Designed miniproteins, single chains. Designs and how they scored, part 89

Each design is a single chain, and the fold is of that chain. pLDDT is the mean over its residues in the fold that is shown.

## One batch from the design tools (miniprotein)

Design m3102
Fold by ESMFold2-Fast:
Structure m3102 (fold): chain A 72 residues (1-72)
Amino acid sequence: AFEELKAKVESFSKREQLALGLLLTGESVEEAAKAAGLPKSTASRLKKFADEIRAKTSFDEYVELMRLLGSR
C-alpha cells in the first residue's frame, strides 16, 4: 500500500532519502551514490526500491513522496 511505501521512505536516513530522490528523477546509481555520500551497493538497493515506487504509485502519490524527500 502507499502508506507502507511512505513509512519506508520516512524511515530512511537523510543521505538515503537524497539518493532515493535522485534515483526517482532518473539519475544513475553512481551519481546518486556520489551526491549522497553512500556506498554504490546501498544506492543499488535504493534503485530497486525506486523501481518499486514507480511501479506501485499513482502520479499524486509519487508527488507526495517527492515532496517528502525534498523537505529533508
Scores: mean pLDDT 79

Design m3103
Fold by ESMFold2-Fast:
Structure m3103 (fold): chain A 70 residues (1-70)
Amino acid sequence: LAEKLARVAAAFRELGEMLGLSPAQIERNVAIMEAALTTSKAAEDFLRELEEGIARLKAGKPPLVTFYAS
């Protein structure tokens, strides 16, 4: 789990920088994600969504995932 959470954090930091989020906003969202992702499967599924979001942004499309919806 910890290794997968580290990958999620790294992927979100990359995505957040591409979206123009401040370092404070990025770290706040990383903390929320680490608290919410309590299983290895949840972390893996979310990492996949983050990687898809990054790929979409690199292709000039908006990301499918909303990282701050609540």
Scores: mean pLDDT 69

Design m3104
Fold by ESMFold2-Fast:
Structure m3104 (fold): chain A 68 residues (1-68)
Amino acid sequence: SANAEAARALGYEKGLEAARAAGADEQSAIVSAKGGGEIARLLAEGTGLSPERAAELGAQMAAKSAAS
């Protein structure tokens, strides 16, 4: 759906910035951000969360994956 695609894109963008801020290298930041974006997409589709809320949760997951 359009909302799920929006959540994925926002989750990736926010996750990439969060992973970089956490000190991840470029490759690790991209991998973490993609995971965060996919989580955001699934949350928007499966749980009825708004794209913005789903993206926030996805980005938090990306930051945790990237942090030591």
Scores: mean pLDDT 80

Design m3105
Fold by ESMFold2-Fast:
Structure m3105 (fold): chain A 72 residues (1-72)
Amino acid sequence: DEKERQQRLAEEARRYGEEKTRDAKRGTPEKAFEIANELMREARAASEFVKPAIAAQANATVDAYLELLSKE
């Protein structure tokens, strides 16, 4: 029902964000910064039940960006 639909959308958003975060970790700091900005924009536009999942992945991507910078 509606609650199950919201849970599935949140899981899809989480998987999408995890894929982007993985790409960020394997790329350059510049690419990680772009991915973080993309995910943050999506989180701001997302519905309230999906927003936390995308925001968590945006934060993880920011952490990846900072880690890549610390290696340079």
Scores: mean pLDDT 76

Design m3106
Fold by ESMFold2-Fast:
Structure m3106 (fold): chain A 61 residues (1-61)
Amino acid sequence: MGSAEEAQAAGRAAYEAARTELGASDDASNKGGTMGAIAAGEGASAEEGRQAGVEMARKLK
């Protein structure tokens, strides 16, 4: 998906998953959301974007 709406939805889903599933901080979750949105903007599926964002939030130091 490459639309702005899909990118925004994937970013929000990644942020929410990082907060609820990982208990990540707001900063880590926001960075995860940004990564999810970037992935979706580059044509990844919503689920792929969500997973990429969650993984980014998990790896943040």
Scores: mean pLDDT 76

Design m3107
Fold by ESMFold2-Fast:
Structure m3107 (fold): chain A 91 residues (1-91)
Amino acid sequence: STAADIAALNAASTRLDQAVQQQSSVQEQIGLLSRISGDFRALGTPTGDLVAATYDRLIDALQDSSQQQANLMLGVQAGVLDMQAWTLQRQ
């Protein structure tokens, strides 16, 4: 039914908003890890450089994952808007 379709669409929109908020939190975590990497590099020791390089690799992996999630979310947002337009036309 149209009412059930609208309810499902509203639930999907709410979940999408929550996912966007979680993605912002991941970017904040990346910022913290970048600062930690910098602190280890500032020690000027081979061990500090090795630890910093390990954190840098983790940051790169998290950034790649976060960017892929952002791109997927943009696609879902476009799909939700299309479904909203379709649902309104059927009322």
Scores: mean pLDDT 72

Design m3108
Fold by ESMFold2-Fast:
Structure m3108 (fold): chain A 70 residues (1-70)
Amino acid sequence: AADLRAQLAAEMTRIANEALKKSSELFKESDASTPEEAPVLDQKAMDEMNKLGERGRATEAALRAAIAAS
């Protein structure tokens, strides 16, 4: 149904905006840190971005399955 396709588009847009905001925050935090802290913050940034990617893939798969079933 068109509604499910609209939900997919909206959720993917939301996740993309969240990823952009998160990466901006993490880069700002890294830039403000000391050389000793930067590697730890960079690792945290990679972990957070990986979690966002995993959540995005799961959401896309669920909505695509719902569209296929409708």
Scores: mean pLDDT 75

Design m3109
Fold by ESMFold2-Fast:
Structure m3109 (fold): chain A 55 residues (1-55)
Amino acid sequence: MEEEAARILREVLEKARAGEPVDVDAYSQRLADLGFDPELARRAVRTVVAYARDQ
């Protein structure tokens, strides 16, 4: 994974874990801007949020 994409997903994880609202559309768009497929980006962000919620 690109270093910037990993950083974005880590930011999502930290925000979700802290109980902060995560703008899934904004974060998935940032990943898409890096050249990732939009559907894959959206799914990745949602997966990270769900993972943080299950902790």
Scores: mean pLDDT 79

Design m3110
Fold by ESMFold2-Fast:
Structure m3110 (fold): chain A 92 residues (1-92)
Amino acid sequence: DEEALRRGFEAVRALLELLLEFGLISAEEREAALRAIETILRGAPAAEVAEARAYLQALVARVTERVDALGEAEKERLAEALKRAHAELEAR
């Protein structure tokens, strides 16, 4: 379903914007993640898709480490922001 793919992409874009706002990724990492997702979604050659997947897996690991390093108050703020973003996406 094309709508399901579009909603999934919008959800990922919203997540990347929150991660950028919280300083958990750089603008360069956000742009690279968006390009990697586009590469996968457009059905690029298998080698390019494999590279894009590897980048996203490495980025997830780095972000997890950065989140774990946050103080309790910052973790609560991030959790609240994620809940708001999820609710906003479900309302559309």
Scores: mean pLDDT 81

Design m3111
Fold by ESMFold2-Fast:
Structure m3111 (fold): chain A 82 residues (1-82)
Amino acid sequence: MEKEKKAEEYAYKKAKEALKKDPDSLVALAKAIAESTRWGVENYGLDLGTALRLAAKGAAKAAKDLGREELAAVAEQMYRSL
């Protein structure tokens, strides 16, 4: 629970930083998700699927909060499919 929340928060923060720098970049969003997934596996020992789902969820929230609805929808589809 705590590790999962922390992984999602990390992804949110990382995606928000990436999208502030490059707000319309699907590549920037994808890199933030991939790096956050690796961080969750390496630092919290999360399963790859769980780490990816949490990374996508955090990234979706970041995109939504920044008004990037199309990018948020892409990230949402990713974590809902897992």
Scores: mean pLDDT 83

Design m3112
Fold by ESMFold2-Fast:
Structure m3112 (fold): chain A 77 residues (1-77)
Amino acid sequence: SSLEEELRKLQRELEEAYKRFQETKSEEDKKKVLELAERIVRLSERYLEEKGVPEEERERALALAEQTLAELKQYLA
């Protein structure tokens, strides 16, 4: 529950940080978006495994998260 709450908070922070980045286009805001996205991916993977989510659903969710992170990293490179 605490981990789930932390993930929801981070997701909200990521959405707001991304909105700021779209408005400002600043390097500082880009860095914040990337840091939040990486943290969310790591915690999400752990959360799904500990919750016993079916393997197929976990693999799909992780693949989507990693793909999104990879796209973000390429955009920032």
Scores: mean pLDDT 79

Design m3113
Fold by ESMFold2-Fast:
Structure m3113 (fold): chain A 60 residues (1-60)
Amino acid sequence: SEIEELKKKKEELERQLNELVDEFNKASTVDHDKARAKAILDQIQEKVAEIRKLEEQIKK
């Protein structure tokens, strides 16, 4: 049951991560908005860390 909840949470975070990666690419490549790109990168790093933590919990 807990594993199912963790997997569902991970899937949700992965969807959000994909959206942030697209936004980061647009901010850095098209707009050259360094401040926005840094803010998005910070959010990407946070979600990657959460995903890794969930993966570790799922493997136990």
Scores: mean pLDDT 82

Design m3114
Fold by ESMFold2-Fast:
Structure m3114 (fold): chain A 85 residues (1-85)
Amino acid sequence: SADDIIQEASNLTNTARGDLLYFQSVNKDKKKIDEAQKLYDELMDLTDKAIDYAKDGDLETARKYLEQAKEIYEELQKLIDEAKS
């Protein structure tokens, strides 16, 4: 359970980082890049909190932060997809 949360949070952060780096490489709109960076920074903070609470055995709080991180990831994906249109 705790290990599952930690692994999912780490995988989410790694995937989001790759998506951000790709977006920065293909997009020249500085405002959209800044918005993507802000979403990534928020996702990083939320996944770090999820990992910390999971390590402390507070799996309920860890899951809440992980779900919030997933919502931010969906916002990041929407921003990237809209930029491709």
Scores: mean pLDDT 87

Design m3115
Fold by ESMFold2-Fast:
Structure m3115 (fold): chain A 78 residues (1-78)
Amino acid sequence: MEERLNREVSSTLLLMQSSVYRQAGDDKSADLLRKAADALARGDVDGAVAYLEQLAASLSGDEKQRALRLRDSIRKLA
């Protein structure tokens, strides 16, 4: 079923993005993505959304757009 699969897939994608930001030296963005992934893995959709909103606020351009799209996708899992 789609509900649990979407949550697991989204959590995995957030962890992958966290690794990308960490490799780029952006530990703050990497930490926010990891916290969002951990919240989502616990079933805390609201917490995951809040961390992604904090991430989007600190980013610009395509990265901000990606963070906002991830937020919207996760919000639908509530």
Scores: mean pLDDT 78

Design m3116
Fold by ESMFold2-Fast:
Structure m3116 (fold): chain A 73 residues (1-73)
Amino acid sequence: SEEIEKLIAEVKERIDRLREEYGLDPKTYENLLKAIEGIEKNYKEDPSVSEETVKKALEGLILTLDLLERRLA
């Protein structure tokens, strides 16, 4: 859905901001990029993965970003 695609884009932007503006360490940054890339790939390329499963994975990653933003800001 367009909603999921927009959310993936927003998550990628938030990960980049953590690195560029808040000085997130390179290893954590790389791990977060791999996580969102994996979610995006499953959503776009794997028809066996349900939209609900993708949403749950995004929710977990968003929670992690919220916690990191609070700790680094």
Scores: mean pLDDT 84

Design m3117
Fold by ESMFold2-Fast:
Structure m3117 (fold): chain A 82 residues (1-82)
Amino acid sequence: MSREEFDAEVKRALAEILLATDYVTAPEEFKEYVKKGLDAVAEIEDPDKALEFARKLSEAVDNAKTPEELKKKIDEIIKEMK
């Protein structure tokens, strides 16, 4: 893929994560926390790593049962990013 096509795929994955977060019905603070995770992924220069972390964020949002669990999973993912 071209770089622009790859950047579009990453943005698509991040948008999907953001939409899934709305389904969790998180408070505004937790939505800001998800955005922090998305912003951290967007700063990754290695596209393969960016996609892998975007996938981990998507899994965390989809599988979290509570806002507190979602926050914990996002904290762990951000820690792995540095």
Scores: mean pLDDT 65

Design m3118
Fold by ESMFold2-Fast:
Structure m3118 (fold): chain A 69 residues (1-69)
Amino acid sequence: MKELEEELKELEERFKKAEKEKDVKKLQEIYSQVIELQRKAIAKGDYKLAKKLNDLGVRIQRKISELLK
């Protein structure tokens, strides 16, 4: 649980950086990692972490859509 929470924090920091740089490829890479961690969190029964990962994934997808207008 603590390890996955740390990975979420790192992904959030990477998302902020990629968002500022408008790097669509990097955002797509981060999204893939978020989805993988979300599946692991669900498998472990950590629904709070899974919800946070889902919310991050939604934010990343919105940003990708905005940049690809």
Scores: mean pLDDT 83

Design m3119
Fold by ESMFold2-Fast:
Structure m3119 (fold): chain A 64 residues (1-64)
Amino acid sequence: SATVEAVARADNAAAGLDPRLSAEAVRKAKRLAREDPTMSPAEIGRAAGLSPRDAAAIKAAVLA
């Protein structure tokens, strides 16, 4: 729905991420990136259910 999309967009935009990403997938990807910085974006994306591009953005944000 438009309301759910607007809330998710605001939350993700505040974090510098794609607004359409699910909060659970983003949280999982952030945890994986923090626990093992050597994980590739493709591995993080596969584990969290995200594209490698979105996983790369999350990894970069977490490690910055």
Scores: mean pLDDT 70

Design m3120
Fold by ESMFold2-Fast:
Structure m3120 (fold): chain A 68 residues (1-68)
Amino acid sequence: MVEIIIEDGEIKEGDEVLVTVTTKDGTTVNESFTVKSLEYLEKKIEEIKKRYPDAVKIRIRLLRPPAA
Protein backbone atom coordinates (compact mmCIF):
# COMPACT_ATOMS: atom_id res chain seq x y z
CA MET A 1 0.00 0.00 0.00
CA VAL A 2 1.29 3.46 -0.92
CA GLU A 3 0.59 6.38 1.41
CA ILE A 4 -0.56 9.59 -0.28
CA ILE A 5 -0.01 12.79 1.70
CA ILE A 6 -1.22 16.25 0.71
CA GLU A 7 0.83 18.49 2.98
CA ASP A 8 -0.25 22.04 2.11
CA GLY A 9 -4.03 21.72 2.48
CA GLU A 10 -6.37 21.79 -0.52
CA ILE A 11 -4.89 21.68 -4.03
CA LYS A 12 -6.81 23.77 -6.57
CA GLU A 13 -6.83 24.10 -10.35
CA GLY A 14 -3.94 26.30 -11.50
CA ASP A 15 -1.67 25.40 -8.57
CA GLU A 16 1.86 24.16 -9.21
CA VAL A 17 2.65 21.11 -7.10
CA LEU A 18 5.74 19.16 -6.16
CA VAL A 19 5.30 15.40 -5.85
CA THR A 20 7.95 13.50 -3.90
CA VAL A 21 7.91 9.72 -4.29
CA THR A 22 9.75 7.67 -1.67
CA THR A 23 10.47 4.06 -2.65
CA LYS A 24 11.03 1.09 -0.32
CA ASP A 25 14.81 1.35 -0.79
CA GLY A 26 14.82 4.98 0.41
CA THR A 27 15.20 6.58 -3.02
CA THR A 28 13.30 9.84 -3.55
CA VAL A 29 12.08 11.17 -6.90
CA ASN A 30 10.68 14.67 -7.42
CA GLU A 31 8.20 15.66 -10.12
CA SER A 32 6.41 18.97 -10.56
CA PHE A 33 3.42 19.94 -12.67
CA THR A 34 0.63 22.46 -12.94
CA VAL A 35 -2.78 21.17 -11.86
CA LYS A 36 -4.90 21.59 -14.99
CA SER A 37 -7.91 20.13 -13.17
CA LEU A 38 -8.59 17.79 -10.26
CA GLU A 39 -9.05 14.99 -12.81
CA TYR A 40 -5.63 15.81 -14.27
CA LEU A 41 -4.11 15.63 -10.78
CA GLU A 42 -5.69 12.18 -10.27
CA LYS A 43 -4.34 10.99 -13.64
CA LYS A 44 -0.83 12.21 -12.77
CA ILE A 45 -0.92 10.43 -9.41
CA GLU A 46 -2.07 7.24 -11.18
CA GLU A 47 0.82 7.53 -13.67
CA ILE A 48 3.30 8.00 -10.82
CA LYS A 49 1.93 4.94 -9.02
CA LYS A 50 2.38 2.90 -12.21
CA ARG A 51 5.98 4.10 -12.65
CA TYR A 52 6.84 3.47 -8.99
CA PRO A 53 4.85 0.38 -7.95
CA ASP A 54 7.12 -0.12 -4.91
CA ALA A 55 6.55 3.43 -3.64
CA VAL A 56 5.84 3.59 0.10
CA LYS A 57 4.95 7.29 0.15
CA ILE A 58 3.78 9.86 -2.36
CA ARG A 59 3.92 13.34 -0.86
CA ILE A 60 2.20 16.20 -2.66
CA ARG A 61 2.90 19.79 -1.66
CA LEU A 62 2.04 23.16 -3.09
CA LEU A 63 5.19 24.35 -4.85
CA ARG A 64 3.74 27.80 -5.38
CA PRO A 65 0.36 29.38 -6.15
CA PRO A 66 -0.24 30.64 -9.72
CA ALA A 67 2.13 33.59 -9.99
CA ALA A 68 1.69 36.94 -11.68
Scores: mean pLDDT 75

Design m3121
Fold by ESMFold2-Fast:
Structure m3121 (fold): chain A 89 residues (1-89)
Amino acid sequence: EARRKLEEALRLLDRAIEALKAGDLETAIRLTAEAGQLGVEGLRLLGKPELARKVQELGQRAIAAAQAGDLEGAIEYLEEMKRLLEEAL
C-alpha cells in the first residue's frame, strides 16, 4: 500500500540524516536511494506523479551534495523530501 511505502521511506530518510551527521556517507547514500525509490513508488500509487518526480530530483541532489562533501546541503534536501512525503500522508 502507498501509506506503508511512504512510512518506510520516512524511516529510511531519518536514518540517512543520522548517518550524514555521523559522517557515514556510504550508508547515507544507500539509505537515501532506498528512501527515494519507496517514496516515488508510494506517491505514484497515490496518483501524485509530479510530486514523485520532485522527490526523485531531491534524492539525486542529496546524493550529489553528500558525494561533494556538502553535508549541510544534503541534509536540507533530505528534510525537504521528508516534508513532501509527510504532507502526502
Scores: mean pLDDT 90

Design m3122
Fold by ESMFold2-Fast:
Structure m3122 (fold): chain A 100 residues (1-100)
Amino acid sequence: SKMDEIKKVVEEAAKKIKEILEEARKKGEISQGAYDFAVALLDEFVASVPSMSAEEVIKAVESLKDFLVDLGKAEKLSEETIKKIEEVFDEALKKLKEIL
């Protein structure tokens, strides 16, 4: 059940981030290529969670947050959109640390 809780947190966070990025793509704030790449990374991460420890998941979420924020800054993501992405990651990290 602990791994099921971790998987659920990661799946819900990935879904929210994809929704934020989809809206940004529709507004022209992110290129199609950067969007496709970010979605692929999120999907690969979600698929990898069952083979990871809880500590590895937390570290991966922190690394993915840093990467996507940097990608967003390199693209034309608004400060508001970047903040929303950061808030989703921070909420996920809080929930994951509570599961440990």
Scores: mean pLDDT 88

Design m3123
Fold by ESMFold2-Fast:
Structure m3123 (fold): chain A 126 residues (1-126)
Amino acid sequence: SALAAQQAAQDALAKQQASQAASQQLTLALAEAADEMKRVAGGSPEEQRRVIEESRERIRELLRNTADSTGLEGMQVMQQAVAQSVNEIADEGYRNPEAADALAALGGAALTAADEVYQEAIEKAK
């Protein structure tokens, strides 16, 4: 019926908006992590490891929350946001060669964390 189609469209829009809000939080978190990584790039390996570990945990938290609320479709939006953020981090590495290795390590950690949670979501959906 037309009413059922309207309700389905409203539910889909609500899930899309929730996924977009989560992807904005993810993008901001990765941008902040990249800025901190640039700050510590010439310093302690322990400080760099801390930034990477904190970023991995934040990504896992945001992605797990998205999987629980929006399912695999919301996870696809988040995967795209991670990929875009990693490309932006790579561009920052190009502009800041002294931080390139540290930023590459952050980007790799972000992609790995996103894949881990996506695999968890697939297994949970079985």
Scores: mean pLDDT 84

Design m3124
Fold by ESMFold2-Fast:
Structure m3124 (fold): chain A 64 residues (1-64)
Amino acid sequence: MEKLAEQAREQLEGTGRVYYSTGVDKAIEAVRGLGRSLSDELPELREEVEKATEEVIEQLKKQS
């Protein structure tokens, strides 16, 4: 279970990093979209994915 949550966080962080080069707003949108998809695919990890999504978004906002 922990490994899947870690993989989800890594995917969210990677997506944010890739889109950050095109703008913070686009990075936030991409991270939110991925977080929603991951929550749908892994409903048992929904709370963990939602928390990771918000943490990544907060980090993107602080970097801007």
Scores: mean pLDDT 78

Design m3125
Fold by ESMFold2-Fast:
Structure m3125 (fold): chain A 66 residues (1-66)
Amino acid sequence: SEEERIEELEKKFSEALRKANELYPDNTLDEIYELAAEILGVSKEEFDKLLGEIGDRHRREALARQ
């Protein structure tokens, strides 16, 4: 399902960010995000969009469970 795919994508995003930070720990957050997008094989624009979608879904779920 799309929810399962978003969960898997979030895990991949976290792993890509971790790898980018491990490779270049002295880089800025923006540089780490660029590297994470490259590791994941997506554009920076697509990376930002996917992060937004993941965040929005989690916020909606949290609100629905309150």
Scores: mean pLDDT 74

Design m3126
Fold by ESMFold2-Fast:
Structure m3126 (fold): chain A 125 residues (1-125)
Amino acid sequence: MSPEKQKLIEELDELLRELGRLVGEAKEAVKKKDWEKFKEIVEEAARKLLEIIRIMEELRDDKVLVESVRNNLLHYLEELAELTPKDDKESRALLAEVLRRFKEAFRDDKDTSARLTELIKRVEG
């Protein structure tokens, strides 16, 4: 494995760990009805999701790694979409941007593209 590829995998692992923590914190914020904290968490999660998508594009030839990460991202995005209130237009706009970027990165994957299209409609509708 090249040193450059190894560094990207290490960055990806750290970002995925942090994303998992943020989704857990988002669930806790919703339970406490701390909507200011929830918005801050979604903003941080959106930034990490966009960085993960960028790294996945660079690691595109590692199909096993990309498929595993893609499935984890789809799960986290679905959880964040379900947690986000219908009147939280700012968080919904951020999630819609992430979902569109993810769909563009995986446009050649029809199943992923279809699932992302449904999520985009849910967060924009």
Scores: mean pLDDT 85

Design m3127
Fold by ESMFold2-Fast:
Structure m3127 (fold): chain A 85 residues (1-85)
Amino acid sequence: MERMKAILEEADKAAEEALNFLEEQMKKSGPEEHEELETMRDLIEGMKRQIERAYEAGDLEKTEKLAQNLKDAIKEAFEYLKQKE
């Protein structure tokens, strides 16, 4: 229980930090970049909800896998955006 809660809290924090960064970028973006950033935001929000559902189901293995997938997706998105700056 404690380990699974820690994974959820870490994933939630990572998602919130990523969503905050994307919101700041969207305010500075043109229409084409704005759509790309919205797509990234929607993906992160969707993944966060999937982690929450796995946690509610008590599926530790699925919660860990989905949390790792979220972290990987955030890393890839940030590396992509950093290259454009």
Scores: mean pLDDT 80

Design m3128
Fold by ESMFold2-Fast:
Structure m3128 (fold): chain A 87 residues (1-87)
Amino acid sequence: MAEEVQRLVEEAGRAAAAGRHEEALALLERAAELAREYLVTELGIPEEVAEEIMRLVLEAYRARLEGRDDEAAALFARAKALADEAL
C-alpha cells in the first residue's frame, strides 16, 4: 500500500497546483488514513507514533499550499525519520 499512498500524495500535489485546494485536502486525508492503517497494521508501529507521522505529513502539505516549500521539506524529513526510527 506504500505505492497507493504515494500515488494519492502525487495526485493531491497536482490538484493543489491546479488551484483545487478542497480536492487536494480530500486526497491528503485519504492518503493519511491509508498511511496510518499501513503503519499500524502492516508495520506494527504504535498508534501514537503513526498519528504523529500523519500529523507531520498533513502539516507538510499545508506548508506547501502556502508556498513554504522549505518548511514542507523539513516536515516530510521529520515524518520519514520518525517512521524509520519506529521500524
Scores: mean pLDDT 77

Design m3129
Fold by ESMFold2-Fast:
Structure m3129 (fold): chain A 120 residues (1-120)
Amino acid sequence: PERLREMLRELVELEPELDEPEALARAAGLIQEMGLMIANRPEVRAQLTPEQAERFIELGDRVISLTLELAVLKALLEQYKKKGAPEEKLKEIEEEIKRIEKEILEVAREAIELAREILE
């Protein structure tokens, strides 16, 4: 189906803008959606080699885990700000958020490389 190829192309097109938060969030969303489609739809998985399918599912699972952790940390940061937590505690959470954002960026770059291989 054309939908997988459209999503792979969109992901590759986002590469120059991945340092922008909106572009990274869109890339993460595409990776999550494609990973789930490949895992749950045999007709989509059949369009890939077994290695490509397994690798994309792995990257999708990593992005889901990281984006959930990021959402929890951002919610926790807002809660601690409202309760007047010490600045040191706020900085610790902000540093952890930055670490996870860097990991999401690394996964997005790996997914883009794999997308290019699939589109060739």
Scores: mean pLDDT 88

Design m3130
Fold by ESMFold2-Fast:
Structure m3130 (fold): chain A 77 residues (1-77)
Amino acid sequence: MVDEKEFEADVLTALALIMYAVAKISAKNKPDVEEIEKVIEKLREMLEQLRSLGFDDGVAELEDIIAELEKMKEELK
């Protein structure tokens, strides 16, 4: 039901935050544009899933995370 989907959306958002933190740490220690691009691709998949679940807050948070990673990717080019 809706509550179960909202829980799934929360888990996806938490996972996205963990992936973002890992990517940011990795970029500072050993910058790798390909690794960051893979994380962005996964986060975009999660964004579409969150959007389909109707979890607008999670969508907004994930869009912000993706924007930060894309900025980091551009800085590493």
Scores: mean pLDDT 71

Design m3131
Fold by ESMFold2-Fast:
Order: sequence, then structure tokens, then C-alpha cells
Structure m3131 (fold): chain A 71 residues (1-71)
Amino acid sequence: GLAEAEARGQAHARRIALLFDPAARATMDPEAQALAARVEELWASPDRSFETLDELSRLLAELIAWLRQQE
């Protein structure tokens, strides 16, 4: 349901917020750091267009996949 979707969204947001921790980011390879920087730029943007949200979703999925590979 909606509550479950929101919980998953918040879990993803918390995981992404951890990637914005300077200490955590320092352990990432340059490609993953570039992905995190792009996500951070789009997240900070006031642009809430469908295209920006779709790109953000795609980049978040890629970054989460990288995190899972490091576990």
C-alpha cells in the first residue's frame, strides 16, 4: 500500500543521505562519487519537472545497485 511505498522511499532517501556523508563518499570509487554528486545536484535543484524526477530516479537506482554490490 501507500504506507509501504513511503517506507521504501524513506529507506532509499536515508541510504542516499548516507552517501552525502563525506567520510562515506571518500570510500567510493570515482565513478560512484560522480553519480552521487549528480544525484546531489539534481536533488538540490528547484526543478521538479517530470524529466528531472525521472532522471533522479534512474540515477538513484544505479547508485543503490552500486551500494548493494559493495555489501
Scores: mean pLDDT 67

Design m3132
Fold by ESMFold2-Fast:
Structure m3132 (fold): chain A 110 residues (1-110)
Amino acid sequence: SHMEELEKERQRKEKELRFQVDVLEAFASIALHFMKKDPEGAKKLLLKIVEQMVELAEQARKEGFEDIAREIYRLAGRLVSEALGLPPLPDDMTLEQVRELIEKLKKEIE
């Protein structure tokens, strides 16, 4: 039925979003691994990754995956906070607070 095709499409999009999140998280882990050896290069790479995470979160939100979007924003915030040497973030961090952290990271990079 038409309803079954819509459900399959939704499940496909969710799997694609989850896969893209996993890939970006893996790249972020690689960037963080290089923080001791090359903090400037690692921060520049991490900035590109978290900007892609924000774009993915906006895509997830537009497609109705609000919970996935929220998970991606929290992940991006945690990664930026770690790169900036800040204390652990609250679980209830807003998109605005995540964007503020990304702007702080941009300023650190020059």
Scores: mean pLDDT 83

Design m3133
Fold by ESMFold2-Fast:
Structure m3133 (fold): chain A 65 residues (1-65)
Amino acid sequence: EMEEVKILELKKDFYERQAEDLRSYLSANRDKLTPVQQESLKKQIQEYEDKANRLKEEAEKLRKA
């Protein structure tokens, strides 16, 4: 039970870091990226954020005594 919550939090943190890394990359390289590449990166960022939010919700439900 406690181990499962910890695993969910680690996965959440992983996806949050992936989203932040992609945002930083997009910001730093915006002028070098095509519009299609920018939209692809935005979609990837959103997907990672959505995954992190779902994991956060699951962890909160398991923590609820």
Scores: mean pLDDT 83

Design m3134
Fold by ESMFold2-Fast:
Structure m3134 (fold): chain A 95 residues (1-95)
Amino acid sequence: MEEDYERALKLLESEDPALQVAAARGLGTSRDPEIQEKALEALKKLLTHPDPEVQVSAVEALARMGERGRELLEEAKKHPDPIVQKVAEEALKKL
C-alpha cells in the first residue's frame, strides 16, 4: 500500500482536479505517520484550490485523519464558501 500512497502524492502535483481529489481521498486513509504528514501538507494546498468540489474533498480527507486533520479543519471553517464551512464544522463535531 505504500507504493499506492507515493503514487497518490505524485498525482496531487497534477493539474487535473479529478486526479487531485482521488489522491487526497487515498492519502487521508493512510495510517503511516510519515504519509499522514505529507497528506496534511498536500491537503492544505487543496483547501486553497479554486474548485469548491476539490476543497470539499480535501475537508472530507482531513476528517478521515481524525485529530491529525483538526488544525486544517479549523482553517477550513473560516473559508469564504458556506458549503466548505459547513462540511468542516460537521467534521470537527465528529472528532
Scores: mean pLDDT 74

Design m3135
Fold by ESMFold2-Fast:
Structure m3135 (fold): chain A 61 residues (1-61)
Amino acid sequence: SKADKIIELAKKYGITVDPEAAERLAAGIPDDDETIEKAVKLVYKHLKERGRKELTAADLA
């Protein structure tokens, strides 16, 4: 699924995305590898700027 792709790609960036957060992100984007990678890079940048390593569903509320 798109959510699984998000979770696996996030691990390569040294961050974690919980399954609920991954499903919420996946719902807003097409099943396109370039778009998924761009979304994960934006999440990585967002977390890095805040000194965080994990994205949760609460972060998307």
Scores: mean pLDDT 82

Design m3136
Fold by ESMFold2-Fast:
Structure m3136 (fold): chain A 99 residues (1-99)
Amino acid sequence: PDMERLRRMLQEAGEAMLAFIEADPVYRRTYDLILKYNAKLSETTDLEEQYRLLVEFEKEVPSAATATVVILGLGLAGIKLTPISKEVWEKLLKERGLT
């Protein structure tokens, strides 16, 4: 299969999704929040600071479903988000009783 063609098609789909997101007030706000917190996360290696930033993001984001759609659109458009450390992720799961 032509992987370059598939990648281009997925990127074009992601760009179309981002254009739609920009047109919707709730999705646009979620997009702006994701980029804001992604930038802050990329500036720190401190696990406590990463955890604090994720907690703030969860309080500001309008809905988890909206955030998921925006993150998917960013990924399809080839935009890479800062990875969350395993330790921070495990702490979030434990505090939610999902361990």
Scores: mean pLDDT 76

